Designed miniproteins, single chains. Designs and how they scored, part 108

Each design is a single chain, and the fold is of that chain. pLDDT is the mean over its residues in the fold that is shown.

## One batch from the design tools (miniprotein)

Design m3747
Fold by ESMFold2-Fast:
Structure m3747 (fold): chain A 98 residues (1-98)
Amino acid sequence: MPVTHPIVKQARKELNELSEMAKTDPEEAENRILALIKETQAKIKASNLSDEDKLLAAEMVRDYGYFAGGSLGNVEMTQKVIAAADAALAEVEAWVAS
């Protein structure tokens, strides 16, 4: 299952750790969340997962990204993370459809 895949499990762990960082350094946490979403979606695209499992994994990373973004305590930062997570998922969907 995608939820048990090492890439997805590691992303969830790291995004949770960044949510804790957001309590002391929300600007650094935002930058790291944005980078982690991009890097994780690239790893999913490059993985040996089926196209169906890549889409499921990408959707899970988007959802974890939304949660981490919500932890920043700033509406503008949260909206930026949501927009980036949506864009990164759309890129995976377009890549799989190719």
Scores: mean pLDDT 83

Design m3748
Fold by ESMFold2-Fast:
Structure m3748 (fold): chain A 102 residues (1-102)
Amino acid sequence: SMEELKKLVEIAKDPSKPLEEQLNAIGKLLQSDDPEVKREAAEVLAELLKSKDPVIQINAAKALGAMGEHAREPALGPLQEALTSKDPAVQEAARKALEAIG
């Protein structure tokens, strides 16, 4: 539902929330079978690639990669920027996600 999506988006984007709670919200966004919810989730995950927390960046990249070609439009630019990260784990997650989305 849109109400549940909105709540999960707010949790995923809130840096004051515990990391585990943010990652759980990301996981729940990916469980939706609704194509519109998946599209909105991809846009949120692409925004999370700009997080200051490398664990959030890595999990966002992995989630976008798991979505495949359907995440391409919102993810391509942000993932290319993530390749310039000084964190090698973030770079590798972004590289793998770019390969997965085509």
Scores: mean pLDDT 82

Design m3749
Fold by ESMFold2-Fast:
Structure m3749 (fold): chain A 94 residues (1-94)
Amino acid sequence: MSPMEEMSLRALEVFRKKLESASVETVAEDLNRGIESSNKEIRLLALEEAKELIEKNPDPELIEKIRPAVEKATKDPDKKIAEKAKKVLEVIDK
């Protein structure tokens, strides 16, 4: 694993640890803020984390709170973000 890959994994782990210790309301607020960020890298990270959280532990309250932001992200001008948002919706709609 390259040093840059190790740094990215550490950033994801720190983000996950913050989400694990928070209430569903706080998690939804943080994810929505990330998905709606002006920074495309943050939008991608938030969508990746939303997908993993829902796949690991599908919470109906979390899903309801983030669905509008995810649906909007499917229309993102960045194709990678739009495709990731579509995958999150596929997990939500199971």
Scores: mean pLDDT 75

Design m3750
Fold by ESMFold2-Fast:
Structure m3750 (fold): chain A 72 residues (1-72)
Amino acid sequence: AAAEAEAEGEKNIEEALKVADEIGKLDEKLAKNLRAGIESAKELLKKNPRVGKALAESILDTARALLAKLEA
C-alpha cells in the first residue's frame, strides 16, 4: 500500500515537472510557483506517501488545467 502510493506519487511528480517545464515556456513565474509546490509534494511523499500522493495528484491536475488555459 505505502510502496504503491509512493510509486504513483513519484509518477505524478514526474508528470507535473514535465507540465511545469511546458508552462515555463509561456509563463516562467507561474512555472517557478508550480515547481515550489512540486518540491513540497516530493518532501511530503517521503514522510507520508498517502498524503504526498494526494498532493502530487492535485498539483498535476492544477498544472494541466493551467497549461491548457495558457495554450488556448
Scores: mean pLDDT 83

Design m3751
Fold by ESMFold2-Fast:
Structure m3751 (fold): chain A 110 residues (1-110)
Amino acid sequence: AKDETLALLDQALALIDEALSLEPDSLSLHAIRRLVEQARALVEQGDFDGAIEQLERARWLLEQLIAGLEAQYDLLRESDPERAAKLQRLIDLVRQTLAAVQQALDTLRA
């Protein structure tokens, strides 16, 4: 459980760092990164309940971020296809991050 969870959290952090390379000033991505980093430290300490609490917060923020980015994509796809393409890449990275966070939650609760 611990080693598998740490690997998933490391994957999530790598995906967040890639997303931040596209949007370095994203307050949501910085907040999500901090929550995942705190969860990782708690897993290393054996505090699985604390890690779950941080990851549930990260999952909620990721879901809200995806909804906002999808709304922006729908507005831009016809008027600004270059910005829409960048948003699509960002949405893909955020969705992959959400999947990794969800898998980490599932392993901690197993």
Scores: mean pLDDT 90

Design m3752
Fold by ESMFold2-Fast:
Structure m3752 (fold): chain A 61 residues (1-61)
Amino acid sequence: MSTKEKIIDMVNAVADDLGFSEEEKKELIDAVEKAYDDSNGDVAKVLAYLKKLVQQKVEEK
């Protein structure tokens, strides 16, 4: 499995645990995939960005 696939699996698990909709989950996955590509695979930057997006989504509920 690639590192990118592991990150996507983590996003799916977090979204399901927090009760996000399928549309919200897709949005998070797309954003994280873009961040991974833009950072040339910098996992630390991708995880920091994911944390920020999740916090924003939780605050909007």
Scores: mean pLDDT 77

Design m3753
Fold by ESMFold2-Fast:
Order: structure tokens, then sequence, then C-alpha cells
Structure m3753 (fold): chain A 72 residues (1-72)
């Protein structure tokens, strides 16, 4: 449920060495229909992530977003 989503957001924040806000911003953009390339560019420009780190985070966030959508 929502508790599992919150736990995964925290885990991703710790794994990538970013704040939960960065993960939430990426997730919100994915759910709003942004492309992976748009989100990668946003994370690089606004949070100073490397392109490689941003791509890895977006991939894991996309998997989480797809799982959320499939629940309902």
Amino acid sequence: GAEEIRARIRELAEKFGVSEQVVLDALGRILAGASDEEIVKYLVENYGLSEEEARKLVKEMRELADWIIEQE
C-alpha cells in the first residue's frame, strides 16, 4: 500500500545519496507523463546529479510508478 511506496522512496533516496524530495519530484514527473530524457535533464540541471546517476534513478522510479499504476 502507501506505506510500501513511502518505504521504497526512502530506500531509493538512501541508495542514490539524495533527499526524499528528489525522489518524490522524479516520481511526480513520471506520473505526470514526462519522458525519461526530460526527467534526466531536470535532475541533472536542478539537483546536480550526473547523467548516469539520473538515468539509474529514473529507471528504478519508472518501475515503482508502473507498479503504482497497476495497483488501481
Scores: mean pLDDT 81

Design m3754
Fold by ESMFold2-Fast:
Parts: sequence; structure tokens; C-alpha cells
Structure m3754 (fold): chain A 73 residues (1-73)
Amino acid sequence: MADELADDAEALERALREGEPFDEALREALIRLAEAFARQGLVSPQFVEDVRNSDEEGLRRHGERLVALLRAL
């Protein structure tokens, strides 16, 4: 699980750095990271729902926030 989340985080950081479009795999990776952070109390359950209901621009903004939180850990 931790290794899977690390792979998801790396893929997300690369996509944000390279300006790659958010495909379905990156959307699922972002949702998994948001759910993991919500379970640890780092983000609210409402944040997970916001991620699930986001368009590509919203997903990119939420991804940047999650990467910042991950780097702060």
C-alpha cells in the first residue's frame, strides 16, 4: 500500500512538472492519495469528494496541494 501510494505520488509529481494532461489513471491515483490522507486526518472527507467531482483543472489544483502535503511529511 505505501509503495503503491509512493508510485501514485511520483506519477502525479511528474505529470504536474511536465504539464501532462490528467488521464483516468492519474485521476484514480489522485483520488487514492486523497483517500489515504483523509484516513490519516490530513485532509477532510469533503476534500476527497471535491477531488472526485473535479474537472481536469480542479484535479491539477488538488494534485498540487496533495504533493505539497506529501513533501511536508
Scores: mean pLDDT 76

Design m3755
Fold by ESMFold2-Fast:
Structure m3755 (fold): chain A 91 residues (1-91)
Amino acid sequence: SEKIEKILKEIAKITGISVEEAEKYYKEFEEKWRKIKEELKKNGIALTDEEKEEIYREILLEIFGEDVSEEEVEKLYKLFLELERLKRSAR
């Protein structure tokens, strides 16, 4: 929980939004990523780590694209990966 809150605060700082908005955008990211995973599973497609990274960045650009630079997208990618890892370990 504490580590998750720290990552959300870092996302908020990078993007200039509130922590509450960062949490909302993370939930939007999770939903978009879930739908993509379900579609890939339905079609029997397994992604490489490189392909997963590309899709992750595309979702981030869809959510933040007009509010963030390319460099900020790279930082957000790393933070969202860490957030996913932390949420997985808390299950």
Scores: mean pLDDT 79

Design m3756
Fold by ESMFold2-Fast:
Structure m3756 (fold): chain A 70 residues (1-70)
Amino acid sequence: SLEEKIRKAAEEIVKELKERFGIPESDTLINRIKKLIEKMLKGEKGLDVSGAPPEFQEIVDIIKKKIEEV
């Protein structure tokens, strides 16, 4: 299902963030990434992420690539 694919993509992205930026994984972070994926799948909406992760643009590019595979 689409929801299952979104959840899996969010978990993979959080793992990448931990490995590359040292950001600890948390349910809050996973939920924020899920919301970002949903907005990006709509094609037009901007980013509504509270918590300001470092290198935000690089993170967005990683998310975009994962979404294209869903």
Scores: mean pLDDT 67

Design m3757
Fold by ESMFold2-Fast:
Structure m3757 (fold): chain A 71 residues (1-71)
Amino acid sequence: MASEEELLEVLMGMTPENQDETRKRLLEMGLSEDEVDTLISARLTMLRLGATPDQQRAALSELIRWLRNER
């Protein structure tokens, strides 16, 4: 099973151009479609709003913990 750190690094490496490859990788790492959609949407929104890498890491780390604790 992928670690939270591995999930975070995959998401931080995502750009709008490679989002389909990132989606496929996250599904292969054991995430559900709903979890992948939530994480990718959050990353794309933060990129659009110009959030700093540190802000993005903090927000995505919290979201990953929340999603893993819900199931």
Scores: mean pLDDT 80

Design m3758
Fold by ESMFold2-Fast:
Structure m3758 (fold): chain A 55 residues (1-55)
Amino acid sequence: GAAAERERRREELFARALEAARISPTSGLVALHDTRDVLSEEELAELERALAEVQ
């Protein structure tokens, strides 16, 4: 359903941002910025925390 599709999309965006962050912190920040129009403030905060754990 729509909820499962949203969750999957969120996971895909998180995975891509985390992969970018593993390459460089700057790439991770760019990926985070690119998701600002798609993710909610709460989801962005979760992603920021996850990105900090990768570094």
Scores: mean pLDDT 76

Design m3759
Fold by ESMFold2-Fast:
Structure m3759 (fold): chain A 107 residues (1-107)
Amino acid sequence: SQMEKDEQQIVEMAQETLERIKGKSAEEAYEEILKMADEGLAKGLDIQLLKDAVLSVLGEYMAERNLVLTDEDREQIAQAVKENKDDPYKALKEILRIIVEAIKRDS
């Protein structure tokens, strides 16, 4: 039941974040996505579910703006995951940083 509660809370947070970033600048979207990640971390929510939700929100924001990650951006994400296998919170923050810098570069 705790996993089900975490899933429901994460889905709600993701939907609220998507609504807040609709039509927003890259900087505003970044701040709202970081708030979602930080709130989830502070609540001790399941890190894999939180990571997947954050990436889903980022993916939808990018798709609406026709933004595409470069091969270099994808390689940096893969490297961040590899280097932070034992620290999923650090991996999530690094993935967020890479994607946000890509969004800001193309904005």
Scores: mean pLDDT 77

Design m3760
Fold by ESMFold2-Fast:
Structure m3760 (fold): chain A 55 residues (1-55)
Amino acid sequence: MSEEEREARDRAALAYLFLRNLYGRKPTVEEVARIAGVSKELAEKVLKELDENKS
């Protein structure tokens, strides 16, 4: 995995946690992508991973 992909993934994960705390709900893929500055495809993958990390 490239360094750029790791950084983008980390930004998406941080954006997810930040927005979830701010809104009190699960953020959308679009919200995470906008805040993290990543593609919607990457944001979707990260959100799916975070939702699957603990059944």
Scores: mean pLDDT 76

Design m3761
Fold by ESMFold2-Fast:
Structure m3761 (fold): chain A 84 residues (1-84)
Amino acid sequence: SVEEEAQRLLAEIERLFEEAAEAVHAGDLRTAIALLDRIIALLRRLYELTRDVDPELAAQIEAAIRHVEGLRAQLEALLAQQEA
């Protein structure tokens, strides 16, 4: 069901955020960026599941996508500085 798929996506997103935080803490910015890319993809899928059912939640998911994209850009800038 859509509800079961949304629950599985949320659990996966939570796990990936924990893994991304661990990667950042370890200084592995490349792994952290790759994990954020996966999170963005799953958030976009969650948005498509919710947009016609709960517009308020869908708007919150869009805000979360923008926030994660911002974090990714910050990590890419930091990685570029460390590899220069």
Scores: mean pLDDT 88

Design m3762
Fold by ESMFold2-Fast:
Structure m3762 (fold): chain A 91 residues (1-91)
Amino acid sequence: MIEETIEKILKSVRELGVDEITLSQIEKLADHVRELVKKNPNLSDELIEELKEILIRGVVELIELSKEGKSEEELEKKREEAIQELEELVK
């Protein structure tokens, strides 16, 4: 279930001690995935797995940018890039 995956990701990210700005960007990305699944209740298990992979990759990239000391604007841009990939997958 996508929600269980999202909750586990958010818990892990909080345990890693990333800053509140990075947490906010990750939560916004997760919320977008939740909205896409809610609007598309008939998504195949394969597409849900692809959404999970894009989400996990986006989360990892946001954490790495945060570790590099990138600005909130750069994190926002990376989140928007991940969202665009998610939207393209679902159409």
Scores: mean pLDDT 85

Design m3763
Fold by ESMFold2-Fast:
Structure m3763 (fold): chain A 64 residues (1-64)
Amino acid sequence: MSVAEEIQKRFDELISRTPDESLRQGIETVRKESLGVSEVDPEHALRNARGAERIFEKRLEELK
């Protein structure tokens, strides 16, 4: 799996679990930014995407 494919898969899973429209928009924004960075620095993009994933997972817990 390419870094871009891994980023897409991780954020698609987050979006599918996110009932809140505002949070979903935030996830989509970070996804687009991470994909852009992955064209220049895939390792940095993946680390940033993983960090963002942890933040959004915490926000999802707060919504439960």
Scores: mean pLDDT 77

Design m3764
Fold by ESMFold2-Fast:
Structure m3764 (fold): chain A 95 residues (1-95)
Amino acid sequence: TLDQIQQILDRIIDIALRLLRSPDPKKRQVGAEISKAANLALEGLELYQQGKKDEALSKFQEAIKIAEDAAKKYGLPEAKEVLDLLQEMLDLLKS
């Protein structure tokens, strides 16, 4: 549902902000990539609310790709968690 999508997005944003505040430069870099994915997911949510479901799906797929690339490149568990959360959002949108 829309409320579930919003709750997942809020969790992704919290993860990104926590990473961006880290003293570890690797975690800050992952936080920056996750922030990009979160912004795309937010755009997707706005499009979904407008009834533009195909455009919303495209934005969520772009967000997933960024999170997947970050998880693969950096190996941080937070990036994998965000990837899983974005996939859950996409599944809810397709339902």
Scores: mean pLDDT 86

Design m3765
Fold by ESMFold2-Fast:
Structure m3765 (fold): chain A 74 residues (1-74)
Amino acid sequence: SEEVRRALEELRQLAKEAEESTDLDEVKALAKRGGELLDYIHRAFSEGRASAEELDEALKKMVEIQDAVKKLEA
């Protein structure tokens, strides 16, 4: 769906911004938004509106954002 495509595009941008940021508070905010987008895509998948490939990509992008948080917390 268009909504799933837009959510994935936003999640890709959040992952890029998280990789480029050195501000822990900023990256934590990106992670919170990323979680909201992942929850949306997961719900869309359970309703048959998103593919397994779209869910897998969303999960991978969220891992990238979470790894950025962990790197700055160390």
Scores: mean pLDDT 88

Design m3766
Fold by ESMFold2-Fast:
Structure m3766 (fold): chain A 89 residues (1-89)
Amino acid sequence: MLEEIFRLVEEAVEKRYGRPVRIRDERGLVSALAALPEEDQLEILSKLTREQLELVLEMLRRELARPLPAERRAALERVAALVEERLRE
């Protein structure tokens, strides 16, 4: 479950930027996901189950509870909104 989400984000980053990335933890995952353009975020989220979407949202909420630079917070909030919208479908 978690490893599948890590692989999808790693593949998307490599495809978009031409550089392999190694995601090691939850913080790395949400940071990498937030750094992708919305089209790539939507493609990844479309491949996730409801349980995986709920897990990603929980990870995003945990990171958002930390002190963060405004730009990072805004990026994470945008991804969280996309996940929440998909969970409403």
Scores: mean pLDDT 84

Design m3767
Fold by ESMFold2-Fast:
Structure m3767 (fold): chain A 95 residues (1-95)
Amino acid sequence: MKKLTEEQKKLVEEALESLLEAMEMLNLDPEKYSLSEILQLAIKELAEAEGKGENSELYEILKKFFEKLNELLKTLSEEEVLEALEEEREKRFKE
C-alpha cells in the first residue's frame, strides 16, 4: 500500500513475521486460514497463556506481534492494518 510510511511498512513486515512464526508453532497452514481467523486464534492463545501466567516461546512471539499491531493501530484503522497484513502475506508467498 503506497499510503503507508516506511516505518509503518516495517511494522507490518515485523508483525506478519511474528504471526507466521506463531502459526508454524501451532502447526497451522497459513493458506488454510484467513487473516481474521488467524488473528482470532492468536488472541485466544495469548489470553490462555496470560491466564496461566505462562512465559512460553509462543507467548513471547504473540506478545511481540500484538506490540507491533498496537503501534500500527495508533496511526491506522483496524481495517487498514488487516489490509496491509494481507498484502504483505501475499507478497511473501508470491515469490
Scores: mean pLDDT 75

Design m3768
Fold by ESMFold2-Fast:
Structure m3768 (fold): chain A 113 residues (1-113)
Amino acid sequence: SEALRKTFLEFKEKLEKSEDSELYKKFLEKARKAKTPQEVVDLIREMAKEGVVGAQSFLERAEEAGLSDQEIYDEVLSYGEKKNEELGLPKTRSNNLETVVTLFFYATEQEKE
């Protein structure tokens, strides 16, 4: 959906100008460099530790489901691919992970009232 793509890109631009800008850019860079299941899981755990609500919620659900690091990796990339399909964005591994990072920050902003 063009409307969903526009909303996503506007949120991304807002996030890059927010108080969380440096933290967001740090995690985007780590997402671009992460290649292994361990590196992806470590990224999400670090995001959760830094207070990123979407990452915290995702990890809690993954732990309740008893997912391995490989299963967490597969779930994260599958979720990112599905979201990039809905947004009409490129479905590369790196772009899929970057989209998940952005959406985890989106969940954080929705709790800030």
Scores: mean pLDDT 83

Design m3769
Fold by ESMFold2-Fast:
Structure m3769 (fold): chain A 90 residues (1-90)
Amino acid sequence: MEELMKRIKELRERLLELQNRAEELYEEGKITEEQYKKIKELLDKAEEKLGEAVELLTNGEPEEKVLEEIRKAEKLLEEAEEEIKKLEAE
């Protein structure tokens, strides 16, 4: 339980870092509104999956169900990070 909550917190910290990076690129005019919106949609979906994982964990649901939502969030964060990296490399 505690290890899964720690993992969720670490993923939320990563989410915040990626949100800040995307916002900075947008505010500096380095990316378009469409590119920013795409990244934000991935990050918003990741936050929803992390929220679902917290609810499952708090309600004492099986570890496998919690891990499934964590894995979905990790994949969405990886997709968002790759989009940001592509835009930073241009």
Scores: mean pLDDT 84

Design m3770
Fold by ESMFold2-Fast:
Structure m3770 (fold): chain A 90 residues (1-90)
Amino acid sequence: SSLERQIELLKRTLQAYIDAAEEHLKQGNERAAEKAVEYGLLTAESMRKVLEKTDPDLAKKIGELLEQAKKSSPKERVEILREILELVEK
């Protein structure tokens, strides 16, 4: 379905931002890492909204992780984004 294709594209986009953030952190590029995390969080929020109708329990868990990310360091935010991706991929 178009919805399944949308989720698949969002998963790939989220993975790309996670990988970019991790690479920038390894290189000491803190500002670039923060931008990659910001785009990753926006991607995860889009994913949450798409899932609200088909999997409201999963959407709620993603929302809780996104609220936790607001109180977290950049490195912890990357770990939260990975947890969100793992939840959607199971």
Scores: mean pLDDT 89

Design m3771
Fold by ESMFold2-Fast:
Structure m3771 (fold): chain A 68 residues (1-68)
Amino acid sequence: SEKKKEEEIEEAIKNLMEVKKVSKEMGELLKEELKKAKTLEEYHEITYILANSDSVEEFKKKIEEMKK
């Protein structure tokens, strides 16, 4: 269900924020991109990009590169 997916995304963001200390802005961008993911591969790729990004700018750049 959509509600269950939303809850899973929120829990994933909470866990990543605790581990990586990501900003609120970066967390919101992650949430929006995860909601747009159509496959499990896209979902994992987005999460991997966040884990390997040190700034909002880097995260945005890598997400755009993924879409090309």
Scores: mean pLDDT 71

Design m3772
Fold by ESMFold2-Fast:
Structure m3772 (fold): chain A 91 residues (1-91)
Amino acid sequence: SSKQILELAKKIVEAKNNNDEDSLFKYARELVELVGKEGNVSEPEIDFRFHFFVASVKKEGLDNYSGEDLVEAILCLVGRCGTAEKVKKEL
């Protein structure tokens, strides 16, 4: 749901701002699972997309991303770029 997406997005931003990498990736995983399942994405594809996200942000360096940038990257990765725009307005 839009409310659950926004709640997870806020938690991702808070974790990033607190340098809490464990909580950041935990909430990022929950967001990928939530929107992936709503889009009928299979469990192996959800796992692949999440690990691709983690590898990409670690390669570029987490310090190069705001929490809002990370939320956008996750939502666009699962085909929800329009949802990312709406969520960013509430962050």
Scores: mean pLDDT 82

Design m3773
Fold by ESMFold2-Fast:
Structure m3773 (fold): chain A 81 residues (1-81)
Amino acid sequence: MSTEEKFLEKLKSKLSKEEQEKVDELEARIRELSAQLQAETDPAKAQALRDEMLALRREMDRVLAKSGVTAKEVLDIMKET
């Protein structure tokens, strides 16, 4: 498991089941777009994929913020080995 996957899993533990399901959906879509980006040879299409991934990451940030996860909780999760 990557450091990012561990971080996200711990963040999800602070979320409701509904919020966790939404984060999982967004994460799966970001992973799908990342795979498409790695196979994409057209610079314009690659940029569109990056823009879509950025929009999904921003939506994930909004879900986390709305859930009441505090900056301190995020920092505590990041520091946990």
Scores: mean pLDDT 74

Design m3774
Fold by ESMFold2-Fast:
Structure m3774 (fold): chain A 65 residues (1-65)
Amino acid sequence: SPVITEEQNAEVRALHEELVAAGVSPERADRLLLKAILGRLTDAELATLPPDLAERLRALQKRTA
């Protein structure tokens, strides 16, 4: 499993809640967040999301990958 900080865990939980609220399934939200942490999130995946959430996932990927 990827090792992440307590602050990153809190951010990941908040992003999961916001993704689900935006209509992303919990399973897909989990997959997107895991991909972001591993540096594997694609532009095609980000393009399916609201711009704010896409930018936050991109920022998370840049910090954790």
Scores: mean pLDDT 79

Design m3775
Fold by ESMFold2-Fast:
Structure m3775 (fold): chain A 106 residues (1-106)
Amino acid sequence: ATGGGLVDPALMADFAAHIAPVLREAGVREVLFAPDARTALIAPGQRFVLEFELLDGATGAVVASGTFTAEATPAGFEALAAGLRALLARHPGADRIRLTSFVPAP
């Protein structure tokens, strides 16, 4: 996946570790950054906003979009994972997530 700006690799690895089981359970095979995604450095413990779209596996059409606000902590990632699990349960045809923003919260 390609996006604008650099996101901390350690933060992304921790985020991915919390989210990966939810994605696996829901059949999501790919998480992408949009080519024009807004990205900025997020420090551990910092509050962030994640904006995303869910894409249908067969058509690639956007079936849902959402915004999560959380802290870049294990507890924050777990809360985001729970919210994502609930959203994916309502969109069983979605097999990809496209991130449109991953920036510090104002």
Scores: mean pLDDT 76

Design m3776
Fold by ESMFold2-Fast:
Order: sequence, then C-alpha cells, then structure tokens
Structure m3776 (fold): chain A 99 residues (1-99)
Amino acid sequence: EREEVIELMIERIREEKMSPELEEIIRESKLDAEEFLRKLIEERAKKEGKELSEEEIEELIERVLRDIVRNAEEALANSDPEEQRLIELIVESARKALA
C-alpha cells in the first residue's frame, strides 16, 4: 500500500545515509509525484541561488514526469520484485499527475 511504500523508501534512504531533507520530502509528498517533484525543484533552485517562476516550475514538473514514465518502462523490465512495486506506484502517480 502507499504508506508501506513510503516507509520502505525512507528505510532505503537511511541505509544509504542520504540526507534527512530527502526523507522529509518523501514523507510529506506521500508519494505524490507532482508534489514531490515540486518540492525537489524548489529546494534545488534555492541551493543554486535561482528564482523560478510558477510557470517554469510547472514546465519542469511536466517534463520530468514524462521522463519518469518513459524510463520506468525500461527499468521495470530489469528490476527486482520490490523495485518493480516502487516503480509501478511512481509511474501510476506520474500518469495521474499528467492526466
């Protein structure tokens, strides 16, 4: 289920010693691809000293969502069963956001 996948992603982030910021973003987004990407783009822009307009953010989100859907089909064919479940949920969320 969605909450189980979020906790599984968080555990993988902890295992790889990734930043606490990324853990918070994943938890807050509840695996909503559009919201997750929005927060990630905004955070990256702040670190780079860039100011992005709402239109620029929306264009970047749409572009990344399309890339996720395209690349995930290839990744899904070569991934482990646990990874396949994660990829399927991300793709479903991305397709829903694009619709």
Scores: mean pLDDT 62

Design m3777
Fold by ESMFold2-Fast:
Structure m3777 (fold): chain A 63 residues (1-63)
Amino acid sequence: GNKYLVKGKGVDELGNVVEGEFIVSEDAALTAEHLKEYFEEVGVESEQGGIGFKREDLEIEKL
């Protein structure tokens, strides 16, 4: 799949705010706008576990 560097603030599965940079994998090549909407709605599986994001707090770079 494609890899993306996600920067900003997220919320872990315990409701704690997590700030930083995360590497996430996605099966499809999506636009940055689509990726932000997707991550805001469904969250992502990352090396740090399930993290939910707010679209406005996200910066996404394709690796």
Scores: mean pLDDT 62

Design m3778
Fold by ESMFold2-Fast:
Structure m3778 (fold): chain A 68 residues (1-68)
Amino acid sequence: MRLPVIASPEELAEAVREAGPGSEIRLQDTGLTAEEIKGMIEALSGTRVKRVRVERTPTHTIVRIEAV
């Protein structure tokens, strides 16, 4: 795997702040939709997200995040 798998909302918020525009983040065991993930990131980090793309696998969810 190319990126570490993020297991908590706090780790996700931190990864969004560190990664910047066009970043790919992997989440562990999430049933959340792209819209729910976008809302969670904006609520926890205060960062505006331009768009979110979500790919699901049996072991984790891959989230691609573009910041404003």
Scores: mean pLDDT 62

Design m3779
Fold by ESMFold2-Fast:
Structure m3779 (fold): chain A 60 residues (1-60)
Amino acid sequence: ALSAEQRARLQANLATYKKDIERLNKKMEQELSPKERDLLETRIANNKEMAAGYEAALAA
């Protein structure tokens, strides 16, 4: 099991990525060109991958 201190650090990092994902998802709902949406999709995917890694670490 993770220590409380390790868990807090992982949760803080996860929260940062989740916050960025939410912001990018909101941006995706605006009038964006196909190219701009592709760039945002890439950023969202990268942040989701990082978040998933932290979620997996917290679940272990």
Scores: mean pLDDT 83

Design m3780
Fold by ESMFold2-Fast:
Structure m3780 (fold): chain A 88 residues (1-88)
Amino acid sequence: AHTLTQHFTVTDEKQARELGKGAELVMQEAAKLGHKLHVVVNVSSSSDDIKRTEESGRRLGRETLRAGEKYGVPEVTVELRHYKDPTK
């Protein structure tokens, strides 16, 4: 009956795409249960890839919000966290 939090890790576009499919299913269940959802998308990339990786994360977040509206979830929030992977 309060906000549920889910964490996802994205290191490339392929992971973001797969998470998008999962997020839509999660939105359907949240709507059925009447729960609020907070999704944290953790993205990591090199300096040159930060913009692209962040864009992938933003697209995932946007898709999640739209799915929430599509299925009637009471409230969905998305938080993007990204960091430079220092040695990877």
Scores: mean pLDDT 72

Design m3781
Fold by ESMFold2-Fast:
Structure m3781 (fold): chain A 85 residues (1-85)
Amino acid sequence: SWLKEQAEKTAKALEEYEKNKEKVLEEIEKADPEEVIEGLTKQAELYKKLAEEAAAAGDKESAEIFEKAAKKMEELKKYAEKLKE
């Protein structure tokens, strides 16, 4: 299904984030804080919706992956917000 395909892509993105965490944080530091915060907010909301859709469909594995992704976007958003201060 489309949701499972998106979950697989999301899981790979999360693995790459963990392997390259420092580089991801550097990219956030170099970008415009307002633009990054807006983008991360929208992405977190999208992942939350995908998690709800997967859970409603009974796909707990995909729901868990999207929930982890939403949490990761929120963590990156908090980091970007601290840089703005």
Scores: mean pLDDT 83

